Designed miniproteins, single chains, continued (5). Designs and how they scored, part 72

Each design is a single chain, and the fold is of that chain. pLDDT is the mean over its residues in the fold that is shown.

## One batch from the design tools (miniprotein)

Design m18492
Fold by ESMFold2-Fast:
Structure m18492 (fold): chain A 73 residues (1-73)
Amino acid sequence: SQQQLEQTAQRIIDLIKQGRYDEARKLLNSILPDILNRPHLLSGPLRNELWEAIMENLEHFEDIVPLRNHVYP
Protein backbone atom coordinates (compact mmCIF):
# COMPACT_ATOMS: atom_id res chain seq x y z
CA SER A 1 0.00 0.00 0.00
CA GLN A 2 1.02 3.65 -0.40
CA GLN A 3 1.11 4.18 3.39
CA GLN A 4 3.35 1.13 3.92
CA LEU A 5 5.69 2.24 1.11
CA GLU A 6 5.92 5.78 2.52
CA GLN A 7 6.60 4.43 6.03
CA THR A 8 9.35 2.19 4.60
CA ALA A 9 10.87 5.12 2.65
CA GLN A 10 10.90 7.24 5.84
CA ARG A 11 12.53 4.35 7.75
CA ILE A 12 15.25 4.14 5.07
CA ILE A 13 15.92 7.90 5.38
CA ASP A 14 16.12 7.56 9.19
CA LEU A 15 18.54 4.61 8.92
CA ILE A 16 20.79 6.58 6.53
CA LYS A 17 20.82 9.56 8.93
CA GLN A 18 21.81 7.17 11.74
CA GLY A 19 24.69 5.73 9.65
CA ARG A 20 22.99 2.30 9.51
CA TYR A 21 23.74 1.88 5.80
CA ASP A 22 23.58 -1.94 5.57
CA GLU A 23 20.05 -1.95 7.04
CA ALA A 24 19.01 1.00 4.85
CA ARG A 25 20.37 -0.74 1.74
CA LYS A 26 18.55 -4.02 2.48
CA LEU A 27 15.28 -2.20 3.12
CA LEU A 28 15.68 -0.04 -0.02
CA ASN A 29 16.28 -3.14 -2.19
CA SER A 30 13.02 -4.62 -0.83
CA ILE A 31 10.99 -1.66 -2.23
CA LEU A 32 13.00 -0.89 -5.40
CA PRO A 33 10.59 -2.76 -7.75
CA ASP A 34 7.63 -0.77 -6.36
CA ILE A 35 9.45 2.57 -6.67
CA LEU A 36 10.65 1.83 -10.23
CA ASN A 37 7.27 0.54 -11.50
CA ARG A 38 5.03 2.88 -9.45
CA PRO A 39 7.04 6.01 -8.46
CA HIS A 40 3.78 7.94 -7.81
CA LEU A 41 3.24 5.81 -4.66
CA LEU A 42 5.82 8.04 -2.94
CA SER A 43 4.97 11.73 -2.50
CA GLY A 44 7.25 14.10 -4.44
CA PRO A 45 8.84 15.60 -1.30
CA LEU A 46 9.45 12.16 0.28
CA ARG A 47 10.87 10.75 -2.97
CA ASN A 48 13.19 13.79 -3.25
CA GLU A 49 14.34 13.46 0.40
CA LEU A 50 15.05 9.73 -0.08
CA TRP A 51 17.01 10.36 -3.31
CA GLU A 52 19.00 13.22 -1.73
CA ALA A 53 19.91 11.00 1.25
CA ILE A 54 21.08 8.26 -1.16
CA MET A 55 23.11 10.68 -3.33
CA GLU A 56 24.81 12.21 -0.27
CA ASN A 57 25.90 8.68 0.76
CA LEU A 58 26.51 7.34 -2.74
CA GLU A 59 29.36 4.94 -1.83
CA HIS A 60 26.81 2.78 0.04
CA PHE A 61 24.28 2.73 -2.86
CA GLU A 62 26.39 2.54 -6.05
CA ASP A 63 24.30 -0.30 -7.55
CA ILE A 64 21.19 1.94 -7.38
CA VAL A 65 22.69 5.03 -9.10
CA PRO A 66 22.14 3.61 -12.65
CA LEU A 67 18.39 3.57 -11.82
CA ARG A 68 18.24 7.36 -11.22
CA ASN A 69 16.45 7.93 -14.55
CA HIS A 70 13.63 5.63 -13.38
CA VAL A 71 13.22 7.52 -10.05
CA TYR A 72 13.56 11.01 -11.57
CA PRO A 73 12.27 11.35 -15.16
Scores: mean pLDDT 73

Design m18493
Fold by ESMFold2-Fast:
Structure m18493 (fold): chain A 98 residues (1-98)
Amino acid sequence: MVEKLKEIKKAIEKNDLETAYKLFEEAFSDIIDEIKKYLSKLLENPEKAEEIFKEILPELDKRKQIGLLVGLGLFYALLEDKEKALELIEEAIKLAEE
C-alpha cells in the first residue's frame, strides 16, 4: 500500500493525473465505489467539507480512510490545488505507515 501511495504522490507532482487516477483505482478497486460515494457527499458541500470529513473519518475503517484521503487529494489536484492535493496524499501515506 505505502509504495502505491508514493507512486500516486509522484504522479501528482509530475501533473500526470491519468496515472495517479489509474494507480488509485488499482489500489482501492475493492472499495472504489464506496469511496466515490463519500467523496460525492463532501463535494456537494465544499464550505463544510472539512467538518463532514472529520465526521465521516471515525466511522470508516483504516483502508477506507486512506482511500478517501487519496480520492479527495486527486480531486484537489484536478482543481489545480496541488499543495492541498499533496498534503492529503502525505496524510494518507502517514496513516498507511501506522
Scores: mean pLDDT 79

Design m18494
Fold by ESMFold2-Fast:
Structure m18494 (fold): chain A 68 residues (1-68)
Amino acid sequence: SMADQEARAQQMIDGLTARLQQLAQQHPEHAAQLQKMIQQLQDAKKKSPQEAIKTIQQVQFELDALSR
């Protein structure tokens, strides 16, 4: 159901947000960019589950880029 999809998206956003917050503390050089990613995820909570999943995927891609 849509409600189940929304609940899963919210759980994924919350988990990823917690990880990004931890990374921002460990890597001050990336803190500003990581905080922007957190904001993108929080904004995605106000959107449809489909948009939330797209935002989660985009943030994961940006994190992979930061690892270089």
Scores: mean pLDDT 81

Design m18495
Fold by ESMFold2-Fast:
Structure m18495 (fold): chain A 100 residues (1-100)
Amino acid sequence: STTEEIIKIIKQMIKEVREALKNGDIQKAKDIAMESFKKILELAKKAALEGKLTIDEIYIATKVTEHSDEIEANKNAPDEEQAKLLEKIIKDLEDLISEI
């Protein structure tokens, strides 16, 4: 299902973002998150166009859009603040998929 594909992307993103943050590579962590968000939104858009979009998928897409906006709004913040934001985002998404 589209939901299963989105959950797989989120799980992979969480692993890769955590590894990039552990290595001190904030830009790589941001790039991974933003690329993953783009893939999630493309899957949600496709499901919407096919009349198959679920409430869970709408909620995930909304959260992903909010998190994308938060990353962009903080692009000039110190690396420590950007790292904390990314950690908060991945925890929020990890908690979200645990309820699905």
Scores: mean pLDDT 89

Design m18496
Fold by ESMFold2-Fast:
Parts: sequence; C-alpha cells; structure tokens
Structure m18496 (fold): chain A 95 residues (1-95)
Amino acid sequence: SIADLFERMYAVIAAVASPETVQAFRDVLANLQQDINTVEEAEALMKQGQAVIGRVVDEARRLTDPAQRAALEQALGHFHLMLIAKYAYVKEKVE
C-alpha cells in the first residue's frame, strides 16, 4: 500500500539523515497527501522536495554499504516520482 511505501521511505531516510532533514522530508510527505489547489503551491512543494533530496544525498555521501545505498536510491527515486506526479496532477487540474 501507499502507507507501507511511506513508512519504508521514512525508515530508510531516517537511518542516514539528520533529524532536521528527516523532519523536512516528513513535512513534504505530509503535503503530498493533502489537496493542493494552486500551481504556485505545487511549485513550492516541488522545490521543497528537491531540496530535501539534495540534503539527504549530501548527508549520505559517506554511506558505503551497497545494500543501504541501493535502498536509499530506491526510496529517493519513489519520493521524486511522487513529487513529479503530484505537480503534474495539480497542473492538469488547475490549468
């Protein structure tokens, strides 16, 4: 389920990222689950999500375990796809 995917992404990111970065990830993830009715809000969410991805990548730079790196890459990939899908959906609905 989507909830299981969210919990798995959270667990993987929380294992490597600072508490501040994890909170920013949680905030973006919560906003992805809300109704967004303007393109401006969708653009802001995309920028916030991209910033979170950048922070996680930077903080995980010293991660050397191949399995953990693969899990993180998959989690960030799913997160990025969710951001793109939400942005596209809002843009089509409003514009």
Scores: mean pLDDT 84

Design m18497
Fold by ESMFold2-Fast:
Structure m18497 (fold): chain A 67 residues (1-67)
Amino acid sequence: HMEGPEVREAVELLRKLGALDSPVDGVLTDEQRRAIRGLARSLGLPETDVPTPELVAALKELIEKTK
């Protein structure tokens, strides 16, 4: 399993965007992994089931622009 501050941050950003309704527990579920992969593809980033610094930065920028 994968956990850590990067995982928690990515899941929280996804919840803030309305892409996920799951609670943040530091462990990636199959649903969360699919959401991460889908967003990476939509943003033109390498497809991965694990949050990368590039994905986290892109999610932060997207949230900032929607405020």
Scores: mean pLDDT 67

Design m18498
Fold by ESMFold2-Fast:
Structure m18498 (fold): chain A 85 residues (1-85)
Amino acid sequence: SPELQQALSDLYNSYLSALDYKQKYGNTEEGKKKIKEELGKIVENLHRALQAGMDESFVDEVADSIKRSFPEFSDYFDKKWQEVR
């Protein structure tokens, strides 16, 4: 669906931004803030993808991949995901 495609596109763009911030800013307070902002957008777009008909198993796989890329923010991601689900 167009909604699913848009949600996944927005999620992917936020994921790339979060990776860029992690590489550019490292463990700085500015970097952590920027990564958390992008992770919030990822959570919102992952929820939009679920609502647009994406399989729950694939949602879980995407969430796990994001947490593997940002292990230091795993608890933050889980908290935000539980808030929207």
Scores: mean pLDDT 89

Design m18499
Fold by ESMFold2-Fast:
Structure m18499 (fold): chain A 110 residues (1-110)
Amino acid sequence: SVADELLARMEEIYKEALEKIEKAKTGQEVADIAIEAAHEMHSLFAEHVAQLTPEEIERVVALFERYIKDLLEILKEKTSPEDYARVQKILDRLLAAVRAQAAAAKAAAA
């Protein structure tokens, strides 16, 4: 299904981000990798959300939220408190955008 392909592609983006983070030399590189991965997953969601059922939208959003939470935990350990706070604001805004897009798509599907 489109949802299963989307979930698989998001997992690939997340796993590639984790591999890049292991090779990163600075907290700034870790932050940039996390932001890039989150934007790529968001772009992928935005492209396909209109093709998903409400239940599939909820599954994809739940996975995105889990990956963002996991990335923030890694960032907390690998970046300064100041850099962490900055990146957290960026990722929180992105999560809010995904949730808003999900709500709009679910309303349109009803």
Scores: mean pLDDT 88

Design m18500
Fold by ESMFold2-Fast:
Structure m18500 (fold): chain A 80 residues (1-80)
Amino acid sequence: DEHRALVLEALETAIRKAREAGDEERVAAYEEVRRVHVDEAAALLAELVAARPEPLTPAELRALAHAAALRALERARAAR
């Protein structure tokens, strides 16, 4: 569940920043991932981490977690 926790943390940060910016569409998109796509995002993050030959910094891990969340959303929408 480490990857799931990282994805949720990245989504919380992204939602907070989007709300501060008044971007309601971005908030809705991130909340959709948090509600229904977290498991897919966590699996994608695990694959991305496993593909890296070097140890990741905390900032790099957070960036990959955010990227995984967005990719999970895109894949879910493309599968319709």
Scores: mean pLDDT 79

Design m18501
Fold by ESMFold2-Fast:
Structure m18501 (fold): chain A 69 residues (1-69)
Amino acid sequence: RERFKEIASKHPEVKELYEKYKDLPLEDQVMAINALYFEAINKGYPKEKVEKLKKIADEMERLVREERA
């Protein structure tokens, strides 16, 4: 949870996502950011935003692996 908060503080685009999902398990928060990433691709969002979302998703997945270990 706190690490997602840290990531959200670096990326304003996901700050609102964090506020909505901060009470859920970290795994569910990662699913939410991945869903946003796929939505951005599907809707043809700017390349810079898509790349930022991918980077955030990769960071969040790394945190899930660490927490599940």
Scores: mean pLDDT 70

Design m18502
Fold by ESMFold2-Fast:
Structure m18502 (fold): chain A 131 residues (1-131)
Amino acid sequence: SKEQNLDDLVAHIEKENREAAVKLVALYIVLASFYGAKKIPDEETIFNAFLAVSSLLPKVSLEVLREAYNIVLENQGKDVKKVTEELAKGALEASKNIKDEQIRKLLEEVYEAVKKGDFEKALEILTNFKL
């Protein structure tokens, strides 16, 4: 499933670069849960989104999931489009230390889709990737 693809992808990235995995999970929370919102919502809404996403990522460490949640919380009230671009860029920049060229190319494609405001395509690219 698309959820299993993301779980496998993030768990794999975590082994090579925790920062990239953290930013990718934070990006997914924002893209999947706050699509169509103008601003990052309140703490309760973020926590509910975090619980939903965490249930889909059983292979990912609690440390990565917790750090991703904290990043989204730090961005409360900020513009969703700007936060999404910053997280996608951050994941891509962190991925320069990952030796897997296929993963770096994936993150480049996600970042390009996000820059164009095509959040649906960004989600599709991210959740359809198979290792």
Scores: mean pLDDT 86

Design m18503
Fold by ESMFold2-Fast:
Structure m18503 (fold): chain A 73 residues (1-73)
Amino acid sequence: ERVFEFPVDAGLGGRWGDALQAARARGEPWVWVEIPTPAPTLRSRGRPVPRAEVEARLEALKARMAAELEAAA
């Protein structure tokens, strides 16, 4: 329903991967994704995302990063 853009930076991609693995370990169908917010008073804000969606987006990110790494080398 909502458009969801996967982050392109390696640091945020790694955090999404960790959240995905944690959700898999708990058998949860949703991944809780931390959303960066400009408000420093709250510890964090997250959004539940379907696990399959996160898996697909993360694989796309890995492929893109691998291509960029080869171009940089």
Scores: mean pLDDT 58

Design m18504
Fold by ESMFold2-Fast:
Structure m18504 (fold): chain A 64 residues (1-64)
Amino acid sequence: SPLEQFKKQVEQVFETESDRETRARNIQKLVNEFMDSVPPEKQKEMEDQASLLIEQLAAERQAK
């Protein structure tokens, strides 16, 4: 699914990019690209799911 592909891309950025500012910029670009691919009727639902996913991954990475 598009959300699963987005998740994998975000996880890869967290694994490969050690600079926090560059990582944040790359994640923001992925969010913009993902949202552009989402139909208007699904945008709010997918935006909420993408935000939760990023928050979860960021929290897990910040813990270590």
Scores: mean pLDDT 78

Design m18505
Fold by ESMFold2-Fast:
Structure m18505 (fold): chain A 81 residues (1-81)
Amino acid sequence: DEVIEKLKNLTVEQKVGLALRFMADIKDEKKQELASKLSVDARAVLELSIEKGATKDQIIEAVKKVEGEKQAKLVEEIFKA
């Protein structure tokens, strides 16, 4: 909830900045390919949740609430890769 509220208060430019930070931290090529299929908002939620120290399950739930089941499934695949 706190991550989702924080996301709603961000500008488009701030969300893009978080999304780019998330992508820059991925070193694995297969994970980068999967992550490229995530929306900007999904990547921003991932970055905020990781910075907060959220668990994998909490991150998946947050992405599902913001962007839906398809994006949450992509996040699960990234964590398994």
Scores: mean pLDDT 82

Design m18506
Fold by ESMFold2-Fast:
Structure m18506 (fold): chain A 78 residues (1-78)
Amino acid sequence: SLEKVKDGLIEKLKELIENDPSLTPEQKQALEDMIERLKKAKSLEEIEDIQRYFLLKMSPKDTEELKKEAENLEKKLK
């Protein structure tokens, strides 16, 4: 369901903000902005657009973690 995808991604982003000491203040703000946009998303297409946009702004480590979480959530929707 859409709610499960949103909740899973939001929780993963919160974990990154809390547990990754390598994040700059600007990267933390971008992740918080992503969480707020995800809360307002009304379709899987909007979620994918939000993810793609923010992955381009993150560090390689953070982009890999977010990609893996997105793939796991997609598998749960099957």
Scores: mean pLDDT 72

Design m18507
Fold by ESMFold2-Fast:
Structure m18507 (fold): chain A 65 residues (1-65)
Amino acid sequence: SPQLLKQIQDAAVALQLSKAAYQHLMKTRPSSFVLRVLLELAGLDRDVAAVAEKFGLSEEDVQLL
């Protein structure tokens, strides 16, 4: 969905994440999952460890956030 991709891009920009970070997540995960991860990261004031535990993110995913 073009709208869903825009929401992911907007969330990533607000979090000051690189394009590579969310594109990596989108290669292995549904776009809806990626958006939920980014929204939770924003809601938890960028607590990457808490988000990683909640969503089962890999060490490689965590290093990009």
Scores: mean pLDDT 81

Design m18508
Fold by ESMFold2-Fast:
Structure m18508 (fold): chain A 76 residues (1-76)
Amino acid sequence: SAALEWVKEAKAALSPYMFQDPRVRAELAVVAYLLEQGITDPAEIARLVPDDETAAALAARVWPQLSPEVQALLEE
């Protein structure tokens, strides 16, 4: 899936320290959720998640809705 491939590439590009940042994890979770919903346009994603505060607020709500494969990649 686009979400699974995107998360793998994002995780590989991040240092382990950056990946431990809750803000980074929140952004990855929300973007992965939008990709799983078929929202792939970067401009639309930026419109729906314009800042870190929006990503943080949404992350807890979207987490249980992510596919098990994406959740496994984002787990500690």
Scores: mean pLDDT 77

Design m18509
Fold by ESMFold2-Fast:
Structure m18509 (fold): chain A 62 residues (1-62)
Amino acid sequence: MEEEIEELKKKYDEQVARLQAHYDAELAASTDPATQARIRQAYEDSLNALKKKYEEKIEKLK
């Protein structure tokens, strides 16, 4: 169980890092406040969904 939880955390951290890199690139490419707000909202939604799935998977392993 601990090994499986560690693997899930590693995968989660990798996905968060990829999402962060994509977000940073999109934000850097845009100077329009409305577009930046949309990019930020999409990032927050994706990050929250990713965290929720990670937490649900951990609970299923217990």
Scores: mean pLDDT 80

Design m18510
Fold by ESMFold2-Fast:
Structure m18510 (fold): chain A 84 residues (1-84)
Amino acid sequence: EEENKKLLEKKAKLYRKMAEDSRAVADGFRAQLEAVRAQGEADPSVSKEELDARIQRLEDAIAVHETNAALSEKKAKEYEEKIK
């Protein structure tokens, strides 16, 4: 088992990177969400229904990537625990 310690360390690092990447993607969608909300406030010609639909789609995308980040972080911790 200890023979594979280096492999477990690489797996832990990989999942940590995947979690970070997923959070970065979620942050990108958060920036888009902020821009959409700002546009809605600045342009009253945009229907509330259409604005709310765009916001919901972005919130759903954020939730998916946050979930992926959490799962990757959990996997990283599992590998880190095996190394201890």
Scores: mean pLDDT 84

Design m18511
Fold by ESMFold2-Fast:
Structure m18511 (fold): chain A 114 residues (1-114)
Amino acid sequence: SNKEFALKVLEVLDEMQKKIGEILEKHKAPEEVAEKVVEFFQRMYAAVHEARTDDSVTPEELYNRLLEVLEELKAFIQKARDEGKISQEAADELLKVIEEAEKKLEELLKEYLK
């Protein structure tokens, strides 16, 4: 069901949020960077909540909305690195976590469409 897909997506988002939080703390990222990352996660959790409460939201629609937010998050991380707000090492670790989450979401969608 659409709700089962949304629940599996929540597991991916929860793991990504924990890993990103650990990386930001390890590298002592500025509060401004951490607050913006929280805003991106709030947008993703809101999209999942809508998918869980509105049966008209398809797995593909939820997936596409999450990819748009993740692309914006990656652009934000790259900009924060370019502006010297975070180190290259921190940016590389954050981007790796995001790319791994994107792959997991794609695999979940492919399995759900079988």
Scores: mean pLDDT 89

Design m18512
Fold by ESMFold2-Fast:
Structure m18512 (fold): chain A 89 residues (1-89)
Amino acid sequence: MYTITVVIKLQDGSSISITVEFNESDLYVSKSITSPHTGHTFVVTITRDTATNSYTITVHDLDTGASESKTIKLSDVVNGQVFTFNISF
């Protein structure tokens, strides 16, 4: 089981953090968080690409439609790893 922290930085200078847990066998994991500063709801998804042995982490703002993604190789995943996303649209 892997645990990562996703930090979402917003254009107003505020940030929110969410912890996501997933296993190597998981092809899709989703978790949502609502910003107390903006009221916007963000969805964090982790998808496994078995062809490349990589995970794609996507942050999606349900209120604006803005999204950012980062890809990491399975071999490079570390427990407690922090991923920072800047959402500004």
Scores: mean pLDDT 79

Design m18513
Fold by ESMFold2-Fast:
Structure m18513 (fold): chain A 62 residues (1-62)
Amino acid sequence: SSVLEIAALLAAYRVQKEIPSVHILDAFPRALELVEKYMKTQGLDPLEAAEKAAEELIKELK
């Protein structure tokens, strides 16, 4: 869905902002998986899912 893809892009952008060496397009596939996980399994809204996905991915990359 467009909403899921937009949330994943927001998460990928947040990751790139914190870790500039990581390109948005490189972060996007994992961000998409994490956003979908948080929205479908935990019932989070797209913005909260994007924030949690970004935090988890940043933690994985550090």
Scores: mean pLDDT 85

Design m18514
Fold by ESMFold2-Fast:
Structure m18514 (fold): chain A 87 residues (1-87)
Amino acid sequence: SSEEELLKRAFIADVVAELKKLGLPEEVVEQIRRELEELVAQGASFEELTRAALRLASKHLSEEQLAALRRKLDVATANLERALAAL
């Protein structure tokens, strides 16, 4: 649905914001954003988007930074799944 796509795009915005906060170069953040948006266009679930975001970011982050990203995305995913369930 349109609402589900908007929630997935909001999730991508949260990923992008956290990657920028963790100090990734703008070009890398933009490439990850495009890959996640392509997955949304292909109908990827929130679980698939979370998995892809962590996989793509893992190439550019330390173990500690990746753990921080995972914690942030777990909260964002839980909030978005709850919003989706209310539709």
Scores: mean pLDDT 82

Design m18515
Fold by ESMFold2-Fast:
Structure m18515 (fold): chain A 70 residues (1-70)
Amino acid sequence: SLVEELMKVSGLSAEELYKRLKDFLETGDFSNFSAEELQFLVAESQRTGEPLRDVIERLYKELEKIVKSS
């Protein structure tokens, strides 16, 4: 899944990645992302034609399901 690929790229757990995406959605600040995370998110945005923010929101919702089901 896209979430599993982002976890591999970031090296973060589902819980850590969820908190990071949540922080971005609250602040709008990209500086907290690594270069590898930004490259992955931009590549997905270009692949789908979605705005970058919509890609992040979609991944956040999928991570929320994982975190809240554990």
Scores: mean pLDDT 82

Design m18516
Fold by ESMFold2-Fast:
Structure m18516 (fold): chain A 65 residues (1-65)
Amino acid sequence: SLSSTVQTVRDLIRQGRTQEAVDGLTNAYNVNPNNSDVLYGLSLGYQTLGRDDLARYYYQRSLNL
C-alpha cells in the first residue's frame, strides 16, 4: 500500500495540480531531506513536469535511504 504522502501526490497529479504537489514536497524536503516518500513524490512530480533529470535524481535517492 502507498503512504498517505505518495497517495496525496498522485491525487494532485491526476487533478493537474502537479506544480502544487512539487511545491509542497519541496517544503517537506527542506525540513527533512531523507524522507523516502517525499523523495519518491518529487520524482513523480518532476517526471510529470518533463524534468527527467530531477525525476531520476530524486528516484535514485529514494531507493538509497
Scores: mean pLDDT 87

Design m18517
Fold by ESMFold2-Fast:
Structure m18517 (fold): chain A 104 residues (1-104)
Amino acid sequence: MSVEEAFESLFDIKDEEKRKEMELNVALALGYLKAEQYKELLKELIKDEEILKKYEEAMKKPVDYAKALEHFRKAKEIIESEENPNEKALTLLDRLIALAEEKL
């Protein structure tokens, strides 16, 4: 499974408000984590310019592993709230949460 496929699964949410909240939390978490390797992928998958602007603003702030962790945990709660939680999305979020926790 590619990294792109795993990230696509994070945003495969039918409810528009939940999807936007997922996009926002993932973007902010990756911004605070300084995960530059995912920047181009986020810009391809997230079409909301305001969310991408908030990602860029978080990227300009100092690294904050605690805030990254908070936002990844909120993203995980959104996926877990779905009737059939996407296992690829949960696996990716658990890996990102573990990475942020290791840096604290």
Scores: mean pLDDT 84

Design m18518
Fold by ESMFold2-Fast:
Structure m18518 (fold): chain A 106 residues (1-106)
Amino acid sequence: SDFEKALKIRNEESEYFLKKLDEIAKKHGLDPKSPEYLAFRKALADVIDRAISRIMAGKSVEEVTEEALKEVDEIADKYNLPEDVRKEFRKTVKEIVERIAKEIEK
């Protein structure tokens, strides 16, 4: 079913995404066990969940990607992330949203 396919894609891509976030955090000297990191990690995971819901609702990949990147910028501002860190998170979120959209379209 389309629902089962979407759920499987969400679970697989979510795991990959969270691993990517943890790698970016370690690269920039962030403690992956800190409450602050865990809070923004969850906020970024929620961006992906909202993006999947928007794609399933029939929004264009372009519109969903633009909305997701805006949400990443808002999260980066809230947590005072450096520009280099923000850039890597933006790139990773864009990559994951585009991958999920492509897999749902299959």
Scores: mean pLDDT 81

Design m18519
Fold by ESMFold2-Fast:
Structure m18519 (fold): chain A 68 residues (1-68)
Amino acid sequence: SLAESRELVEAVRRTGEEHPERVRELGEQSETMPPEEVSERMRELMESTPGVSPETAERIGEMVLEQA
């Protein structure tokens, strides 16, 4: 849904603002990392971001796996 899409976009934005170094490192490592590990690390980053729900973090992890 549109509301769900907005939640995902906002979660990504907040995670990048809260953890810029970790997001950069994950982006660089994602080229050589298995999709399952990228998904796990992305979920962990989002779960540690204030204002991001565990449910939203899990959905982002699933999207990473779907794009692999």
Scores: mean pLDDT 77

Design m18520
Fold by ESMFold2-Fast:
Structure m18520 (fold): chain A 70 residues (1-70)
Amino acid sequence: SEAIKILEELLKEGKYDAVYFAARAILNGEKDPKAIRVAARAGLEHPTPLGVSREEAEKLFEEAKKILES
């Protein structure tokens, strides 16, 4: 799906905070790729970095993927 591709690209680019915000939107029921991109942008533009690890981002990606593929 387009939403999965967004998360894959963010993860590949090492944008872990953006993965966190995008994945949280999906876990809260968001399925619109445009809204998911807006959530990801909030992570990129956040004035204080969350410091999300690669391992945490990968785990959130897997959870979001399960929801989008169900």
Scores: mean pLDDT 80

Design m18521
Fold by ESMFold2-Fast:
Structure m18521 (fold): chain A 68 residues (1-68)
Amino acid sequence: SLKDVEDEFNDMLDRVERLARERGWSEEQLQAMRDSLIRVIRSLGSENNAPELEEKLIKRLDERFEAL
């Protein structure tokens, strides 16, 4: 379900946030990870035929990364 996809992505973001904090990622490393995650989001939206999911996940990604 789309909820399961969203939950899995949120779990991934939790792991990424933990790793970024533990390793003290630079702004460049954070940007590279953000770009990679956006590509994942685009693939998930395409695979599930859900462009609204892409918008929701990108917004969530931006909110989480702004807090880092």
Scores: mean pLDDT 83

Design m18522
Fold by ESMFold2-Fast:
Structure m18522 (fold): chain A 73 residues (1-73)
Amino acid sequence: SEAFRRELRELLARMNEIYEELLEKVREGVLSEEDLLELLEEAQKKSGPEYTALSFAVSMVLVDIRSEKKRAA
């Protein structure tokens, strides 16, 4: 159970790390919504905790971008 809790904490920490990194790159104009969609598709083709974290992080950034566009419209 402790090993499972540690792995879950590590997954959540990595997800948040990737999320913040991707948000920064989007705000800097380095990554577009299309780039994020391609990254999500690539991540979904693979298995493992790193790709799981990446998939969730990309999805969170996409939700934020879509929400900002909806408010700006």
Scores: mean pLDDT 84

Design m18523
Fold by ESMFold2-Fast:
Structure m18523 (fold): chain A 78 residues (1-78)
Amino acid sequence: DEVIELIQKFLGELYKEGRYDAADVFQLVVLEAREKGIELTPEQVEELIELVKEMVKEKKPPEEIYKRLREKVEELVA
């Protein structure tokens, strides 16, 4: 599954960089989307990954990463 491979690869990258908070938040948002019946495409997952990368670069706290990822998921399914 391409979506699962993208998620696992990105989580591995965040763990190697010691960004456990960002990894946990990203995983939580993906799980919450699935609980709501949202089937994310590979392209949508890539957009979420790029958003996390930018927020990590901007030194955003995990709480803000979580909020903005949730908003992005809502935008992607509108």
Scores: mean pLDDT 85

Design m18524
Fold by ESMFold2-Fast:
Structure m18524 (fold): chain A 87 residues (1-87)
Amino acid sequence: GDELAAKVQKARDELIKEMEKAGIKSGPGMGLAVTLTAGDVVGLEDMGNKEGAEKAKKAFIETAKKNPDNPLLAASASGSVVLETLK
C-alpha cells in the first residue's frame, strides 16, 4: 500500500478507539462513516491543520452519540468541519 493508505488505516483505528472511549456501539453503516471521517482527518493533518483534524473527530463522535441510527450524519458533521477550515 502507499503512504496515504497507511495514514487512513491508522486514522480509522484511532477513531474506533475514540468511539470505544465515548461508548459508541458499532452498527450498520458505521464502517463506511468511520472510513469517510478518517479521510477527512488525514486530509486536514496533511494540510498541517491538526486543530481542524481534532475538531472533525469531535464532531463525528458527538454526532454519532446523539444520532446512533444515522452514522452517515456523523460523517457529514466531520465533512462540514473540513468545509469550514477551507474558507
Scores: mean pLDDT 80

Design m18525
Fold by ESMFold2-Fast:
Structure m18525 (fold): chain A 74 residues (1-74)
Amino acid sequence: SAAEDRATRERVAVAELVRGIREEAPVERVVQGVKNFLAEFPDPSAESLARIRAAARESRDPAVGEAALRTLDA
């Protein structure tokens, strides 16, 4: 179904975003990744938001983690 296809795409997008945050991708790339995610999924699930926030808080680079959180909350 379209809903199942969209849920699958959202999970894949979250996994890619989390990977970028965990691998300390450049801040500009992480910010753009979060913006692209929110443009594609304007009403993301609470689970998706929790996973991204958890990855940001666990980031080894505070600049990356804080930028991701600020972009999510903007």
Scores: mean pLDDT 83

Design m18526
Fold by ESMFold2-Fast:
Structure m18526 (fold): chain A 75 residues (1-75)
Amino acid sequence: VEEAVQKKLEELEKEMKEKGIKIDKEEWERFLEAVEALVSGRAVEYVRRLAEEAGEEIPEAAEVEADAAAYLATV
């Protein structure tokens, strides 16, 4: 599962670069980390740590999962 997700993310990043889509690297890296945590079953823990570090409100796990699933479906 992790291998398949990694391959999809790499292909998506390559396609975005080829199409000239400019992405904020910091936001992209945070998204990739969230997706990897989701796939490894640590999405809630990862998001909680990130929110605490930033002093932000902790989002619901379902919201993080929905965003990650929608993005992976675009590959």
Scores: mean pLDDT 60

